Designed miniproteins, single chains. Designs and how they scored, part 37

Each design is a single chain, and the fold is of that chain. pLDDT is the mean over its residues in the fold that is shown.

## One batch from the design tools (miniprotein)

Design m1266
Fold by ESMFold2-Fast:
Structure m1266 (fold): chain A 90 residues (1-90)
Amino acid sequence: SKAAILEKVEEAVELAKELFPEHSRELEELLERFRAALEAGDWAAAREVVDRLSALVARLSLTAPAELHPRVHEIMRLLVEIRAELEAAL
């Protein structure tokens, strides 16, 4: 459902904001774009936002300290699940 997908994106964004607080504004802007895409029924735009979020988290993970790796993996797991749900909706 749209609600379940949104909940997972909100969880991924909150986790990312905890790990990378200097990127909070960019993460919040991506979440807002995701909400707008879902409201418009624009699944392609929603997928684009998830791809951008995944790319951002992947870049940030390259310089993340080892103690953050389990939480980064948690975010990446959520993003994989979100992408699968979006592909099933199209």
Scores: mean pLDDT 85

Design m1267
Fold by ESMFold2-Fast:
Formats: structure tokens, C-alpha cells, sequence
Structure m1267 (fold): chain A 66 residues (1-66)
């Protein structure tokens, strides 16, 4: 089923999930990080994130885990 949740809430949940399940993320490879976020969004929520939201989630991970 299509999610009725705003994209920003999905982005925040993806940040929490990735931080929890992938604590050893390579934050130096931004392209790989964005690819992982895209795949998890598709796999868990069935959504494609906007470019802006992909960058926002990547920024949150780098800022929190760096």
C-alpha cells in the first residue's frame, strides 16, 4: 500500500533505522550512503525519496555519526 506519511517523517525514520542497524556506515562515501538510503526507503516504505530528502537524511547521518 502507498504510504500516507509525509516524506519528512519517512526521512526521519530512515535516519533512525540506519543509525540503529548500520552503526559502521562509511560516511565518507556520500554516493554509497545515498544509494543505501534510497534502497531502504524503497524496501521498507515502498517510496522514492526526493533528491532534497536524500541529501537531508545523508546530512543527518554525517552530522550525528561523524
Amino acid sequence: AEPLTPESVIGEELFRLLHREHPDLDLADRAALRALITEEARRRFGVTLSEAMLERVAEMLVATMS
Scores: mean pLDDT 75

Design m1268
Fold by ESMFold2-Fast:
Structure m1268 (fold): chain A 65 residues (1-65)
Amino acid sequence: SRSEELLEKSIENLGAMLDSAVRTGSLTPELADRMIKVADQLKKSANAKNREKLDELIRRIEEAR
């Protein structure tokens, strides 16, 4: 559906933001916390597949902080 496509795009954008922040050394604890909060908010409307992707993204943020 269109809502799932939009959510998947949001997950891609959040992942790209993480990759950029890690690459540039800009991943502060405050940015990591905000990104996790956004991911948790996206999980509320996510299907099982997208929820799994968001859980993996949260794990990557926690490992990189």
Scores: mean pLDDT 85

Design m1269
Fold by ESMFold2-Fast:
Structure m1269 (fold): chain A 73 residues (1-73)
Amino acid sequence: GSVSSEGAGKAAYAGALAGGASEEQARKAMEIAKDLTPDGASREEAAKAAYEGALKAGASERQARVAMQLAGI
């Protein structure tokens, strides 16, 4: 099934926060992940967008992996 860009963004936000990122950093990760995720994206594409969004927002690799895992669920 398709994943919304909003879903990928929320996963990036939740993952960043769960990994210990600041709220500002998590919000930036959400915005970047939404921009990287086209409408109708696969779960794999959404997970990749969440990971890249978190990293570009300055989150650690650990935080980005949590975001990716949440987007894949």
Scores: mean pLDDT 75

Design m1270
Fold by ESMFold2-Fast:
Structure m1270 (fold): chain A 79 residues (1-79)
Amino acid sequence: SSADFQQAVDLLERLHRSSPLPSEDEVRRYAEELGKLPVVRSVEVRRVSDDTVELVATVVRTQDGVEQTTVLRVRVRIR
């Protein structure tokens, strides 16, 4: 649904603006929770540097009876 899609976007924005900085384990737990949303097909967490991880979520939205797939990416600084 559009509400579930917006929830996924809002969760990623909140993670990106997180204070204090999360640990890598906290980001991975967050990814697991994101993956439970019906609109989220996959979530990947990848380390891109010593202080940064990238979270990639594949989200599906139905519009006019057609499934549209969007890839949401967020880079998160870690402690």
Scores: mean pLDDT 77

Design m1271
Fold by ESMFold2-Fast:
Structure m1271 (fold): chain A 117 residues (1-117)
Amino acid sequence: GMPPRKVLVVGAGSPEGLELIRALRDAGAEVYAFDRSPENAKRAMEAGADKVATSEEEIRKMAQEADLVVVLSPDEKAAEIAGLLVEHARPDTVVTVITRSPEAAEKARALGAHAEV
């Protein structure tokens, strides 16, 4: 069979992030979680994330290992982190942003990410 996909979830401790982690784990994926808040990172771990990170150094390493990156952010910071992750991800890795901001989505696409509003 195919090996499980490795997915990096950014904004992992949000309600949407926690639901995504559970869904990905149920689908058999290995889940890497990132949140700058230690409390949110703990919630991601409790939701079933295989690895959790809170620092930029750790997220760069996770991006290099990920097959898919999902950035969950309601604000403009989604574009900045997506750009960083595009730079450090493998060429075959898809970086996608899910945001409520059309402006953040447009900026993320300009940086080489996919984006959904």
Scores: mean pLDDT 82

Design m1272
Fold by ESMFold2-Fast:
Structure m1272 (fold): chain A 87 residues (1-87)
Amino acid sequence: SEEVQKLIEEALRLAEEARERGSRELAREAARVAKEAYLLSTTGSSDPKLVQQSIDALRYVGDVARELGMDDLAAEMYKLTELPKLA
C-alpha cells in the first residue's frame, strides 16, 4: 500500500511537470508510473481508496497527454479507467 501511494504521488508529480514544461517524454513517464500504480492496486488485497486514487491518476495523466496532442496515450489512459469494474 505504501508502494502504491508513492507511485501515485510520483505519477501525479511527473504529469504536473509534463503539463508545466510541455514535455511529451515526461507525460510518457507519468503514464508508465500511473499504469504500474493501477496494476499493483488491483492485483492484491486491494484497498478501494488506493484503487480510486490510481484511477484518478490515470485520468489526470490522460488529460495531460490530450493537452500535449498525445491522443493515443490519452485514449490508453482513459480506457484503463473504464475496464473492468467488479461490483
Scores: mean pLDDT 83

Design m1273
Fold by ESMFold2-Fast:
Structure m1273 (fold): chain A 75 residues (1-75)
Amino acid sequence: MKEVKEKLKKFEEEAKKLISQIKDPAVKKSLEITLDSVIQRLKQLVEQGTDPQEVLKQADESLKLFKQLVEQVLK
């Protein structure tokens, strides 16, 4: 579980850095809400005792999707 929590913390830090590049306040707020929803979902999976490997996979997929969203906005 500690490994999963550390991964989630790194994911949140990376996503926040990506969001900080957004200059539009409305878009920034929308992405922050999306990040909060993703983090809440992943924390719920940890609380439910979901397999750590599955949580790590979902965290990696979520970070990849989040990075794509930010890149799409920055184009």
Scores: mean pLDDT 77

Design m1274
Fold by ESMFold2-Fast:
Order: C-alpha cells, then structure tokens, then sequence
Structure m1274 (fold): chain A 61 residues (1-61)
C-alpha cells in the first residue's frame, strides 16, 4: 500500500491537470520517479506550501 504522502502527491497531480497548470508531463514524471508531494506540487505550478502540507501529513503517519 502506498504511503499517505504518495497518495497526496497523486491527488496534487490530478488537481494540477484539472486546473491546467500546463505541466502534466512534468507532474507525471515526478510521480513516476517517486518524488515527494512538495516536488510534485512545484512541478504542477501549485503552491509549495500546499505540497509541504501534504508531505508533512504523510510523514506524521
């Protein structure tokens, strides 16, 4: 089973694609490479704070 931070990262990727952040390919690559939620959020053009929040929740579990 994936860790909560990986689940958060996948959710961030889907949100980025839905909002048209323009970097769906970069998001997919970051997910494929096993990057953390903050890195995926950055690739998606989302706030780093949003990605860090997801990563911190995952790390706390």
Amino acid sequence: APAADELGARAAGQLAERFGGGDGEAVAKAIHDGSDAATIARAAGLSVESGEGLGRVGAAM
Scores: mean pLDDT 56

Design m1275
Fold by ESMFold2-Fast:
Structure m1275 (fold): chain A 91 residues (1-91)
Amino acid sequence: ELFMRIEFAGPDGSKFKVESKNASMAAAFGILYAAADFEGIEIKDGYAEYRTEEEARKGLKEFGDALNDAIAGKTAVAKFPARDATFTKKA
């Protein structure tokens, strides 16, 4: 049974999608995505299917760490099980 699926928009601005049985976890990913948009961070690629809440929480930490690094002006990579996401502050 799948706990959560997360899929990011491409650099062309196509949609971000989160599917989860846990509304709080889905909300947490949504808040980080909104924060990335607010900070002018471009997220490219990124796909994960998490089987457990623990795996999803690790993914949330990877997302947050990459976002913080990108806000600091680094190109950062969030390590997701299926496809890594690249975070870049727009010039």
Scores: mean pLDDT 79

Design m1276
Fold by ESMFold2-Fast:
Structure m1276 (fold): chain A 53 residues (1-53)
Amino acid sequence: VKLLSDAQVNAAVRVIRRAFNEDPARFASLDKDGDGFVSDAELRHLVQRNAQG
């Protein structure tokens, strides 16, 4: 596994954010901490870590 470019990570984060905005119920299931909100930085980190493996 290799690191994604910053542009690829940013694009993926935007798509994920859009999906959560359209279906908050799915987002709530993902948020184990129960904060009910995930920052852009957290999403970027998740995408990058997933790509790294």
Scores: mean pLDDT 63

Design m1277
Fold by ESMFold2-Fast:
Structure m1277 (fold): chain A 63 residues (1-63)
Amino acid sequence: SPVERLREAALRAAQVVAQKLRAETGLEPEISVEVIGGETAVATVRAGDREEVITLTVEQVES
């Protein structure tokens, strides 16, 4: 489903950001993903006081 593809894409993007934050902070990052309205996924990656937010839409994961 588009929602599952959104969640998967957001998790993949979050893993890339998590690797960067782990390298920069030396801390294990926390990842959370929310799908809003079935069309937008918001992934939040946190490590200590560092936070990065990734937003993906159905249009970005559908070809």
Scores: mean pLDDT 80

Design m1278
Fold by ESMFold2-Fast:
Structure m1278 (fold): chain A 80 residues (1-80)
Amino acid sequence: SMAAFQARTEAIVAEAKTMSPEELKAKLEELLADPSLSPGEKRAILAAILQAARDAGDKEKAKVAHDALLELDARLRAAE
C-alpha cells in the first residue's frame, strides 16, 4: 500500500541520518540494484534522503543522494 511504502521510506530516511556518507553511498548502491522496488519508488526514497540531507546541512550526504538520483536516471535511460 502507499501508506506502507511511506512508512518504509521514513524508516530508510531515519537510518540514513545515522550513516556516514560512505555507508550511505553503499546503501544507495544496494537500493538502486533492488529488484523489489520500482523506479518510481527508488526515486521517491532517494529524493527523501536528499531533502533530509539538505535540511540537515549535510553537503556530503546531499551529494551522495544527488549522485544516486543521477545514476538512477542513467540506468532508466539505458533501459529505454
Scores: mean pLDDT 85

Design m1279
Fold by ESMFold2-Fast:
Structure m1279 (fold): chain A 110 residues (1-110)
Amino acid sequence: SEKEIERVRIAIDIFEKTVEALEKQTDVDGMKALLISTLDILIELFKDDPEFVAELQRLRDEVKAATSKEEVLQVALRIGDLLLDKARKYGVPEETIARLEEARERLKAM
């Protein structure tokens, strides 16, 4: 639906900004705070999708438990993967999917 496409597009915009903020972050606690904030926004955005909310809540718990930059970045990549699956499921425009894939490549380069 058009509403689902718009919701996923907003989620990708949020994720892209989160990746840009992570690239500027110097410490693990700051990176964790950024991802928890992002996950809380995504949980509210998708509150009518209980299965997706449950996946995001599991990732939020993993961010809280993370003790290294690598562990935090692995959770960020899984957020990207979940959004990519949603984007493909709802037929989000290829231009938007390309922006998400670029943000994922930036995470891999960190």
Scores: mean pLDDT 89

Design m1280
Fold by ESMFold2-Fast:
Structure m1280 (fold): chain A 76 residues (1-76)
Amino acid sequence: MEKELQELLLEYARRLGLEEEVREHAEKMLAQDPSLPREEAEAVSAGGLILRTSSPEARDFIAELEEFAQELEKQE
């Protein structure tokens, strides 16, 4: 996963107050697959938790993530 996308996912999770849930979920993922980089486990956990959050703020972040992904694709 791109480093910029990982950092963005973690920042959005922090803004949504999901920081603790991200850490707990990432630890669970690392326990099942210790070959995963911690940063990737945390970013994947952040993304999943943001998608499960039913707040307007989470929806705005999802829209921004889609826009960021499109810009990243254009750089290829």
Scores: mean pLDDT 75

Design m1281
Fold by ESMFold2-Fast:
Structure m1281 (fold): chain A 72 residues (1-72)
Amino acid sequence: MSALEQSEAEMEALIAGNPELVALVKKIEELLGKKFSSFGELLAALSKEMQTNPEMQALAVQLFRLLDTLKA
């Protein structure tokens, strides 16, 4: 497994273990109108959408800040 794949798996585990992160991911999926099978797919869609959508930018910032806090 590559470092990138391990990092994504660790992020998914952190998300699953934290209700606030689960709620954020669910809200992002609802706004995009689809479910994602991997965190990488969600990040790709989020990265594209946040370039043009201020609400998605705010959710992305919240997601990454919360992940950084939990990674300590």
Scores: mean pLDDT 72

Design m1282
Fold by ESMFold2-Fast:
Structure m1282 (fold): chain A 83 residues (1-83)
Amino acid sequence: MIDEKEVQIALARMYRAIGDLLASKGDYKLAAESYRKAVELLEEALGPKHPETAEGLEKLAEAYEKAGDLELAEEYRRRAEEA
């Protein structure tokens, strides 16, 4: 049987790794898109208060900040601190 939660976590970690690679190249807009997908999957699998979800939210906030979207960066950073 395919474990949906296990698949969601694996996909989230893959999107996080893609986001990290894109951020390392300075492509912060695409990095933010990849981190957002990772966070959505982690919230479904682990919940919004899980440490791994918080790490994803922090990376997403940093990517938005470096992309110039300061409002989204502040929102996701706040969510990471509440996790």
Scores: mean pLDDT 85

Design m1283
Fold by ESMFold2-Fast:
Structure m1283 (fold): chain A 66 residues (1-66)
Amino acid sequence: MEVFNRIARILSETLGKLDKAQTEEEKEAIIKEAVDRITELLSREMGLPEESARAAAKTLIQNALS
């Protein structure tokens, strides 16, 4: 449950930062940081292979932005 709560917090923070971002470079950096953070959490806490963790992280971010 800690992993899910941390993912939800990262998604919420990412959406807030994107709402305030003024440039495409800033938005790109924010999304990359969020994907990297969620990938690390899934890989380290749940033992997922990095490839699977990154795919899941990218999907979670894209769904939150849709």
Scores: mean pLDDT 82

Design m1284
Fold by ESMFold2-Fast:
Structure m1284 (fold): chain A 72 residues (1-72)
Amino acid sequence: MKLKEEDIPIVMDSLESVAKLSEEQRKTAEMTLKESVRNGNTVEEAVRQAGLAIGLTDEQIEKAIKLAEKKL
């Protein structure tokens, strides 16, 4: 499933549920997700890119992907 702009808040909630994010990490994640929407990335690809950009572990990223896909 491709990431839509309306999906960004749901993905952000999924990232926030696996790690406590700073304001800078939230801004970086939102910008990365908006870029993923423009590029036509899937939800999995978008969550992975955002998680890597803000310094999440592989385990946190995989958990965030599963949470986002369950809500979408």
Scores: mean pLDDT 85

Design m1285
Fold by ESMFold2-Fast:
Structure m1285 (fold): chain A 88 residues (1-88)
Amino acid sequence: AQQEVDDLVASYLPRAAELAAALAGDEEAQRAARRELLEEVIEQIEKLSKETIELMRKEIENSEIAWEALSEEARELAKKLIEKIEKL
């Protein structure tokens, strides 16, 4: 379970960074790609832990993620996810 979450987060971080670089200067494309990635992550985590997904959903929905800070935000989200799962 923990390894599966770590693998998911590890795949999310480089994908987010790659998309941010590829779509640099296109704010509409960046917003669409960001929303798609977040939706994917939420769906995958919902299969792992309902408590964890509720915490992540609140964090994601209450935050506005700028593409230039996406990797940093994703890293912070990953830390919170891992910490919460370890305490389950």
Scores: mean pLDDT 57

Design m1286
Fold by ESMFold2-Fast:
Structure m1286 (fold): chain A 99 residues (1-99)
Amino acid sequence: AQKELELLEKMVEEEKVEEETVEEIVNLLLEHYGYTDISEKEKEALKKNIKEVIEKVIKENRERTLEVLELAKSNPNITALHVLNLVINGSDLSRLLSE
């Protein structure tokens, strides 16, 4: 949770969405939720969706995203996916990681 939040915060603060950083966030999320047997096609779709959402929140909701990230740092159970979902309210991302 903490490492993925720090990676997301850096991208939002610097307004730079780097493919390798998005992949690291996706890998950390999949590990956190226990999805180790995901197909390459499903992983690529998840990377694309997360990248598009990060780009959207930077463009449209940067200030709110940083505020939510500050609150998330005090809770070890909050992931980057929770932060993105809270900012965009009911995003497709929350559907990709079934609980």
Scores: mean pLDDT 73

Design m1287
Fold by ESMFold2-Fast:
Structure m1287 (fold): chain A 71 residues (1-71)
Amino acid sequence: GEYLIKVSAKPGVSKAEARQKAQEAILSLIEKYGSIDALYNLMHTEEGAKKVAAEIQKHAGDDVITEAVES
């Protein structure tokens, strides 16, 4: 199956702030990979989904927790 990226706020961080940071990271990755379809193709494998989750974590910083989960 396809993998999903789960985003959660760390304790003490608002869900809105975590969501905003995650969205900014995703937009940056869409620009980097050229399209949202390219990101979806990476998420067909566990390894690719973990890579996407790690890149979102890197861009969003310490306020969010990212996890690759099977759909």
Scores: mean pLDDT 77

Design m1288
Fold by ESMFold2-Fast:
Structure m1288 (fold): chain A 62 residues (1-62)
Amino acid sequence: SIVQTLKIGDTEIKVTVTAESYEITVTGKLKEEDKKIFDEYLKYAKLYAEQKQKELAEELAG
């Protein structure tokens, strides 16, 4: 399994990836000034999680 944490001010994006699934958890309070950077980070976190989940699933299937 893979666990990655991204912190933007008081907001935390935690990405947990396993061969079977992935989970993205957001905690903390998001400031309006951080919304644009948060949206970009969340977009890339989802792409990263999907790619890593596929890689782990392929390793398990071999």
Scores: mean pLDDT 81

Design m1289
Fold by ESMFold2-Fast:
Structure m1289 (fold): chain A 62 residues (1-62)
Amino acid sequence: MFEEAREKAAKGEPVVVETESSSKEVKEKAYQAGADNYIQKPYSEAAKARAEAEARERFAKR
């Protein structure tokens, strides 16, 4: 899970972490791994598109 996020962050790509967990601890670890956004499963296509758009905006503001 977080290994892919770290690799994408190191490449300078916007990162969205997908997980079934809603815990604050998992969200915190995802952001610490370099994630620009977080999305909880299950999600709709619209929710995924929004999360990816937000990740790109957050990445651009780094």
Scores: mean pLDDT 72

Design m1290
Fold by ESMFold2-Fast:
Structure m1290 (fold): chain A 73 residues (1-73)
Amino acid sequence: SREELAELLRARAEELARMLESAGKEEAARRFRELGARAVEAILAGDWEAAEALLREAERVLKEAMEEIAKEL
């Protein structure tokens, strides 16, 4: 269901955002949470096109932050 998918995304987004915060990427974590929240809203509204676009943007934010973390190790 949409509700089950939304719950899963909320849980995963929070886990990833906390990981980014722990690595000192507070701004990336904030942006990731914002995009995740919007994606959840789109899913609950049945707007799959908007959800896909928001999730792709969140993925790019996460990838960029992870690349920065890797360079700092």
Scores: mean pLDDT 85

Design m1291
Fold by ESMFold2-Fast:
Structure m1291 (fold): chain A 85 residues (1-85)
Amino acid sequence: SKIDEIIRKLLEIAEKAPDPELRQVLFNLILTVRLAANLPDKEKQKEILEKVIEFLRELMERSDPATRKLLEEAIKYVEELLKEI
């Protein structure tokens, strides 16, 4: 499915994170995204995914240029997932 493809791409981005602690944070966020995508409540799905985007934007502001690029890519995929809901 398109949702599974987006989740897979998010996992690939997390694997590229150079810092192990950042990788763990990203994996936990991706689990949250996957859980949100499977919720029956569309409004709750949207709320959770928008909060994930907000958190990623906050991380991006505090990140080096290489990490910022990875987080920007992750945000684009979460935004693509929002369009599928």
Scores: mean pLDDT 85

Design m1292
Fold by ESMFold2-Fast:
Structure m1292 (fold): chain A 87 residues (1-87)
Amino acid sequence: SEEEIKTIAKIFVEIRKIYAELEAEGKLPLIRSEEEEKKVEKELLEKVAEKLGLSVEEVKELIKKAENETDPEVRKKILEEAKKLMA
């Protein structure tokens, strides 16, 4: 759906902004174990969910759906919506 594509684009743009801010501040997480990776992922998803007014589960499901998307037209629409949000 168009609304779902827009929401997925917002999620990816917010993830990019969070990482860019962390990098600029020298606060990028040092991932030394699978446990630390899961902790970083959880904190990232919680932050994105809070910023967008979504649940963590909803954010997780939408990311999974986008990662498994094989239709190049749908992938292109997600990218174009993300570009609009970054302009």
Scores: mean pLDDT 79

Design m1293
Fold by ESMFold2-Fast:
Structure m1293 (fold): chain A 76 residues (1-76)
Amino acid sequence: SWMDISRADKVTISDIKLEEVKVGDKTVYRVSLVVTGDKPVKVAAYFLDKEEAEKAKEEALKGSKDGTLPAGFGPE
């Protein structure tokens, strides 16, 4: 479950993606990835600022090397 994954010391991270999403008249930036413990789970974080979203993507890439899920990501 996601609760088990969020409490894991090490996970596998893949499919890191940054997308521009329209919510009404506003633009929101979505960073998504797949976290694999015993089963793959898609997680995402949402940002109002593109630079913050790009930093989150970089942290996710670092996390994929270290096997650590960055803060702010939750299940889709």
Scores: mean pLDDT 74

Design m1294
Fold by ESMFold2-Fast:
Parts: C-alpha cells; sequence; structure tokens
Structure m1294 (fold): chain A 95 residues (1-95)
C-alpha cells in the first residue's frame, strides 16, 4: 500500500529527527494510521511531521480531516511523546 509506505516513512523520519524510541515510532504509526485515507493526505502528513515544531491543532485538523477535539488529543499525544523522549535521552546521557 502506497499510503502505508508513506506513513511508515513519515513516522520513521520523525523518529530519526527527534531521536525517538522504536516503541514511540510504532505508537505514532498506529495512532495516525486510522486517519489517513489517501496518498495525498499521507504526503501532507509527511510534510507536517518534517517541520521542526509540534504541529498546531489547525494543521492537524486540515491534514487529517478531524474535528478540533480529536486534533487537540492527537497534538497532546505528540507533545507527550516528545517530553517522554526528552526525559529518556537525559537519562541515557545522549542529550
Amino acid sequence: SEIDKLLKEAVKEYRDKFNLSEEDEKKLYETLKPYIKSVEQAKELKKLLSKTVVPSVEEIKKVLGVDEKTAEELRELILNIEVENGMRLIEEGVG
């Protein structure tokens, strides 16, 4: 599936960029997969995740086609992954 390939590439690039765990990559993939219905949407998500900052609620709404509450919940999940990863990197002496 081209959609699945693009989504896997997007979350892997995000993982590599922020030095996330393999578990975090899988969590992002599984969380985002239900919302991606087209190749174009997958490409837009890849662009969104390539930015240096956590996506805004408005950007998540536009790319995933979700309501504000769902977008807020997804943004919170991404923020929590970044915070947890930051703590892990400090503990491992990598950051």
Scores: mean pLDDT 76

Design m1295
Fold by ESMFold2-Fast:
Structure m1295 (fold): chain A 82 residues (1-82)
Amino acid sequence: SLRDIANVIRSVAIELFGPGSVEVVAVEEEGAIRLTFREPVSDEDLARLEEAITAAVRERFPEAELEFERVSPTEVVVRVRV
């Protein structure tokens, strides 16, 4: 489910950036997961996040396709197709 994928994404983001660094919300109606960071995320940190999330999600959900979109310096949207 989208919530299970959001839980995997939350775990990865907390591991990379620390507890309380990010809010992760599943938006069921959009098929998307929104990540809101306390601090601006650099392009290098975003690349690390995308790689780590993709690996972790595909390990548990091999049919999941992920698309990442930076909507602001502190907001990233992950669109999920299963």
Scores: mean pLDDT 84

Design m1296
Fold by ESMFold2-Fast:
Structure m1296 (fold): chain A 78 residues (1-78)
Amino acid sequence: NVTLQNFIDKVLAQNPSSTLLKEAQEVVRLYQSGKLTDEQIQELSQQLETKKASEVLVPFLSEVGVKDLKRAVEKVTS
């Protein structure tokens, strides 16, 4: 998978900390489970060309977590 490999290569090029590697692993897990599209992974890869991994991955995962929690609440309360 070229899209996923490109993302991994961009993260590794920044010599990430163990914390950022765990963030990247979470993105990979979400992609492999079908929770993320190819377009979302490509967008993250493009952002990693000009931004630090912490500036890209942490806000993205925070937003995904908020959306997932909101969806879970709506599903239970509807």
Scores: mean pLDDT 75

Design m1297
Fold by ESMFold2-Fast:
Structure m1297 (fold): chain A 64 residues (1-64)
Amino acid sequence: STRDQIIAELQRLRDRVRESSPVSAEHLDATIRWLESHPDLPDSQAQSAFNSLKALVESELERL
C-alpha cells in the first residue's frame, strides 16, 4: 500500500541519518511509530507528513 511504502521510505531515511544526525533519526522513528499507531490516517496525510519530515531532515543534513 502507499502507506506501507511511505513507512518503508521513512525507515530507510532513518537508517541513513542515524550516525550523522541522531536527533533526526529519533524524530523519524517517532513519526514511524505514530503512523503505525494510526492505521486509519488517510494516505494523503501520511504523504504530507513524509514530505515535510524529508525536507526537514535534508535541511539538517546540509548543516553537517
Scores: mean pLDDT 77

Design m1298
Fold by ESMFold2-Fast:
Structure m1298 (fold): chain A 96 residues (1-96)
Amino acid sequence: MISEDVKKAMEYIKKKAKEENLELEEEEILKLAELVVVHYNGFNEKVTDQAYKIYKYAKKLGLDENSIFAIINYALENDIKLNSEEEVKELLKELK
């Protein structure tokens, strides 16, 4: 079941992906939206934007979905901002 908050997060992610010409499957968008909404008990645009950026960079690095979501959860819990593929790589080295 899709809540209103999850729907808002999905709409935000779809908008950002379209603006950046990034093709994401609806299943990926739903999972990312659910993760953010559950973690913060509602829709938060800033947090959704941070999670989307991390997902984008991690996906470009060829990481598997479980690893991507683990990094996003860790970054959001610790208020770590990742704005590039290199920053995602560095965090991965520290988490190992």
Scores: mean pLDDT 80

Design m1299
Fold by ESMFold2-Fast:
Structure m1299 (fold): chain A 89 residues (1-89)
Amino acid sequence: TEELVEEALRALEAGDIERALELVEELARRDPEALGELGDRVYELGLEEAAREVLVLAYERLVPAYRAAGLLDDDTVARLEASVAAARA
């Protein structure tokens, strides 16, 4: 998951939105909590504008399905929502 976070950050820095979305979706599938870490790293590196659309799309597509499947707890959902809120700001 750490490697996926690093690859996602590189894709965002390069402006490769499609690749960044693929990596964010893979992170959500393997380790939803890592999306919170990615959000923190995006903020630290000043990549918020590039990440905003990707994080919103990933949230809208993946969180409802994972929550319905019982794969996300309330704490993980709150972290994902905070990351999306930060990306929208």
Scores: mean pLDDT 66

Design m1300
Fold by ESMFold2-Fast:
Structure m1300 (fold): chain A 79 residues (1-79)
Amino acid sequence: FDAALRASFEEVAKAIEEALKLVEAGKYEEAAKYLREKASVADPMAKEGLLEAAELAEKKDIEGLKRMLDNAKAAVEAT
């Protein structure tokens, strides 16, 4: 169970890291699309996190995305 949760959190963290590279480059639409595509094939636990990250990318909320990344990394460490 914990190993599967950790894998889900790791998937979310890596996807947000990649999306942040696009966002920092001003490619907000590409970042949101990337996150939504990842969410479409993700397990149910990762899906909601990835969709929330896509919404933040569409809103150009870089600070929100960084907070989500920090939270996902903390969840990996806690699991």
Scores: mean pLDDT 80

Design m1301
Fold by ESMFold2-Fast:
Structure m1301 (fold): chain A 64 residues (1-64)
Amino acid sequence: MVHHVRERVTESESLTADGVTVRTVDREFLEPPTSEQLQRLGLARTPRVEREHREYERQVEEAR
């Protein structure tokens, strides 16, 4: 593969005392990408990231 950039996706859930569930999704690059990698990663990552996030939300709703 031409991509040598790694991402870390961190999902955290917090339950408030009021019983409200808050979910946060953070994405981090483990290494700074080069200009070339950044361009390719942006094009490949943007639609995929959005799709995964939507699927995740749907899965959470279905689990309730």
Scores: mean pLDDT 50

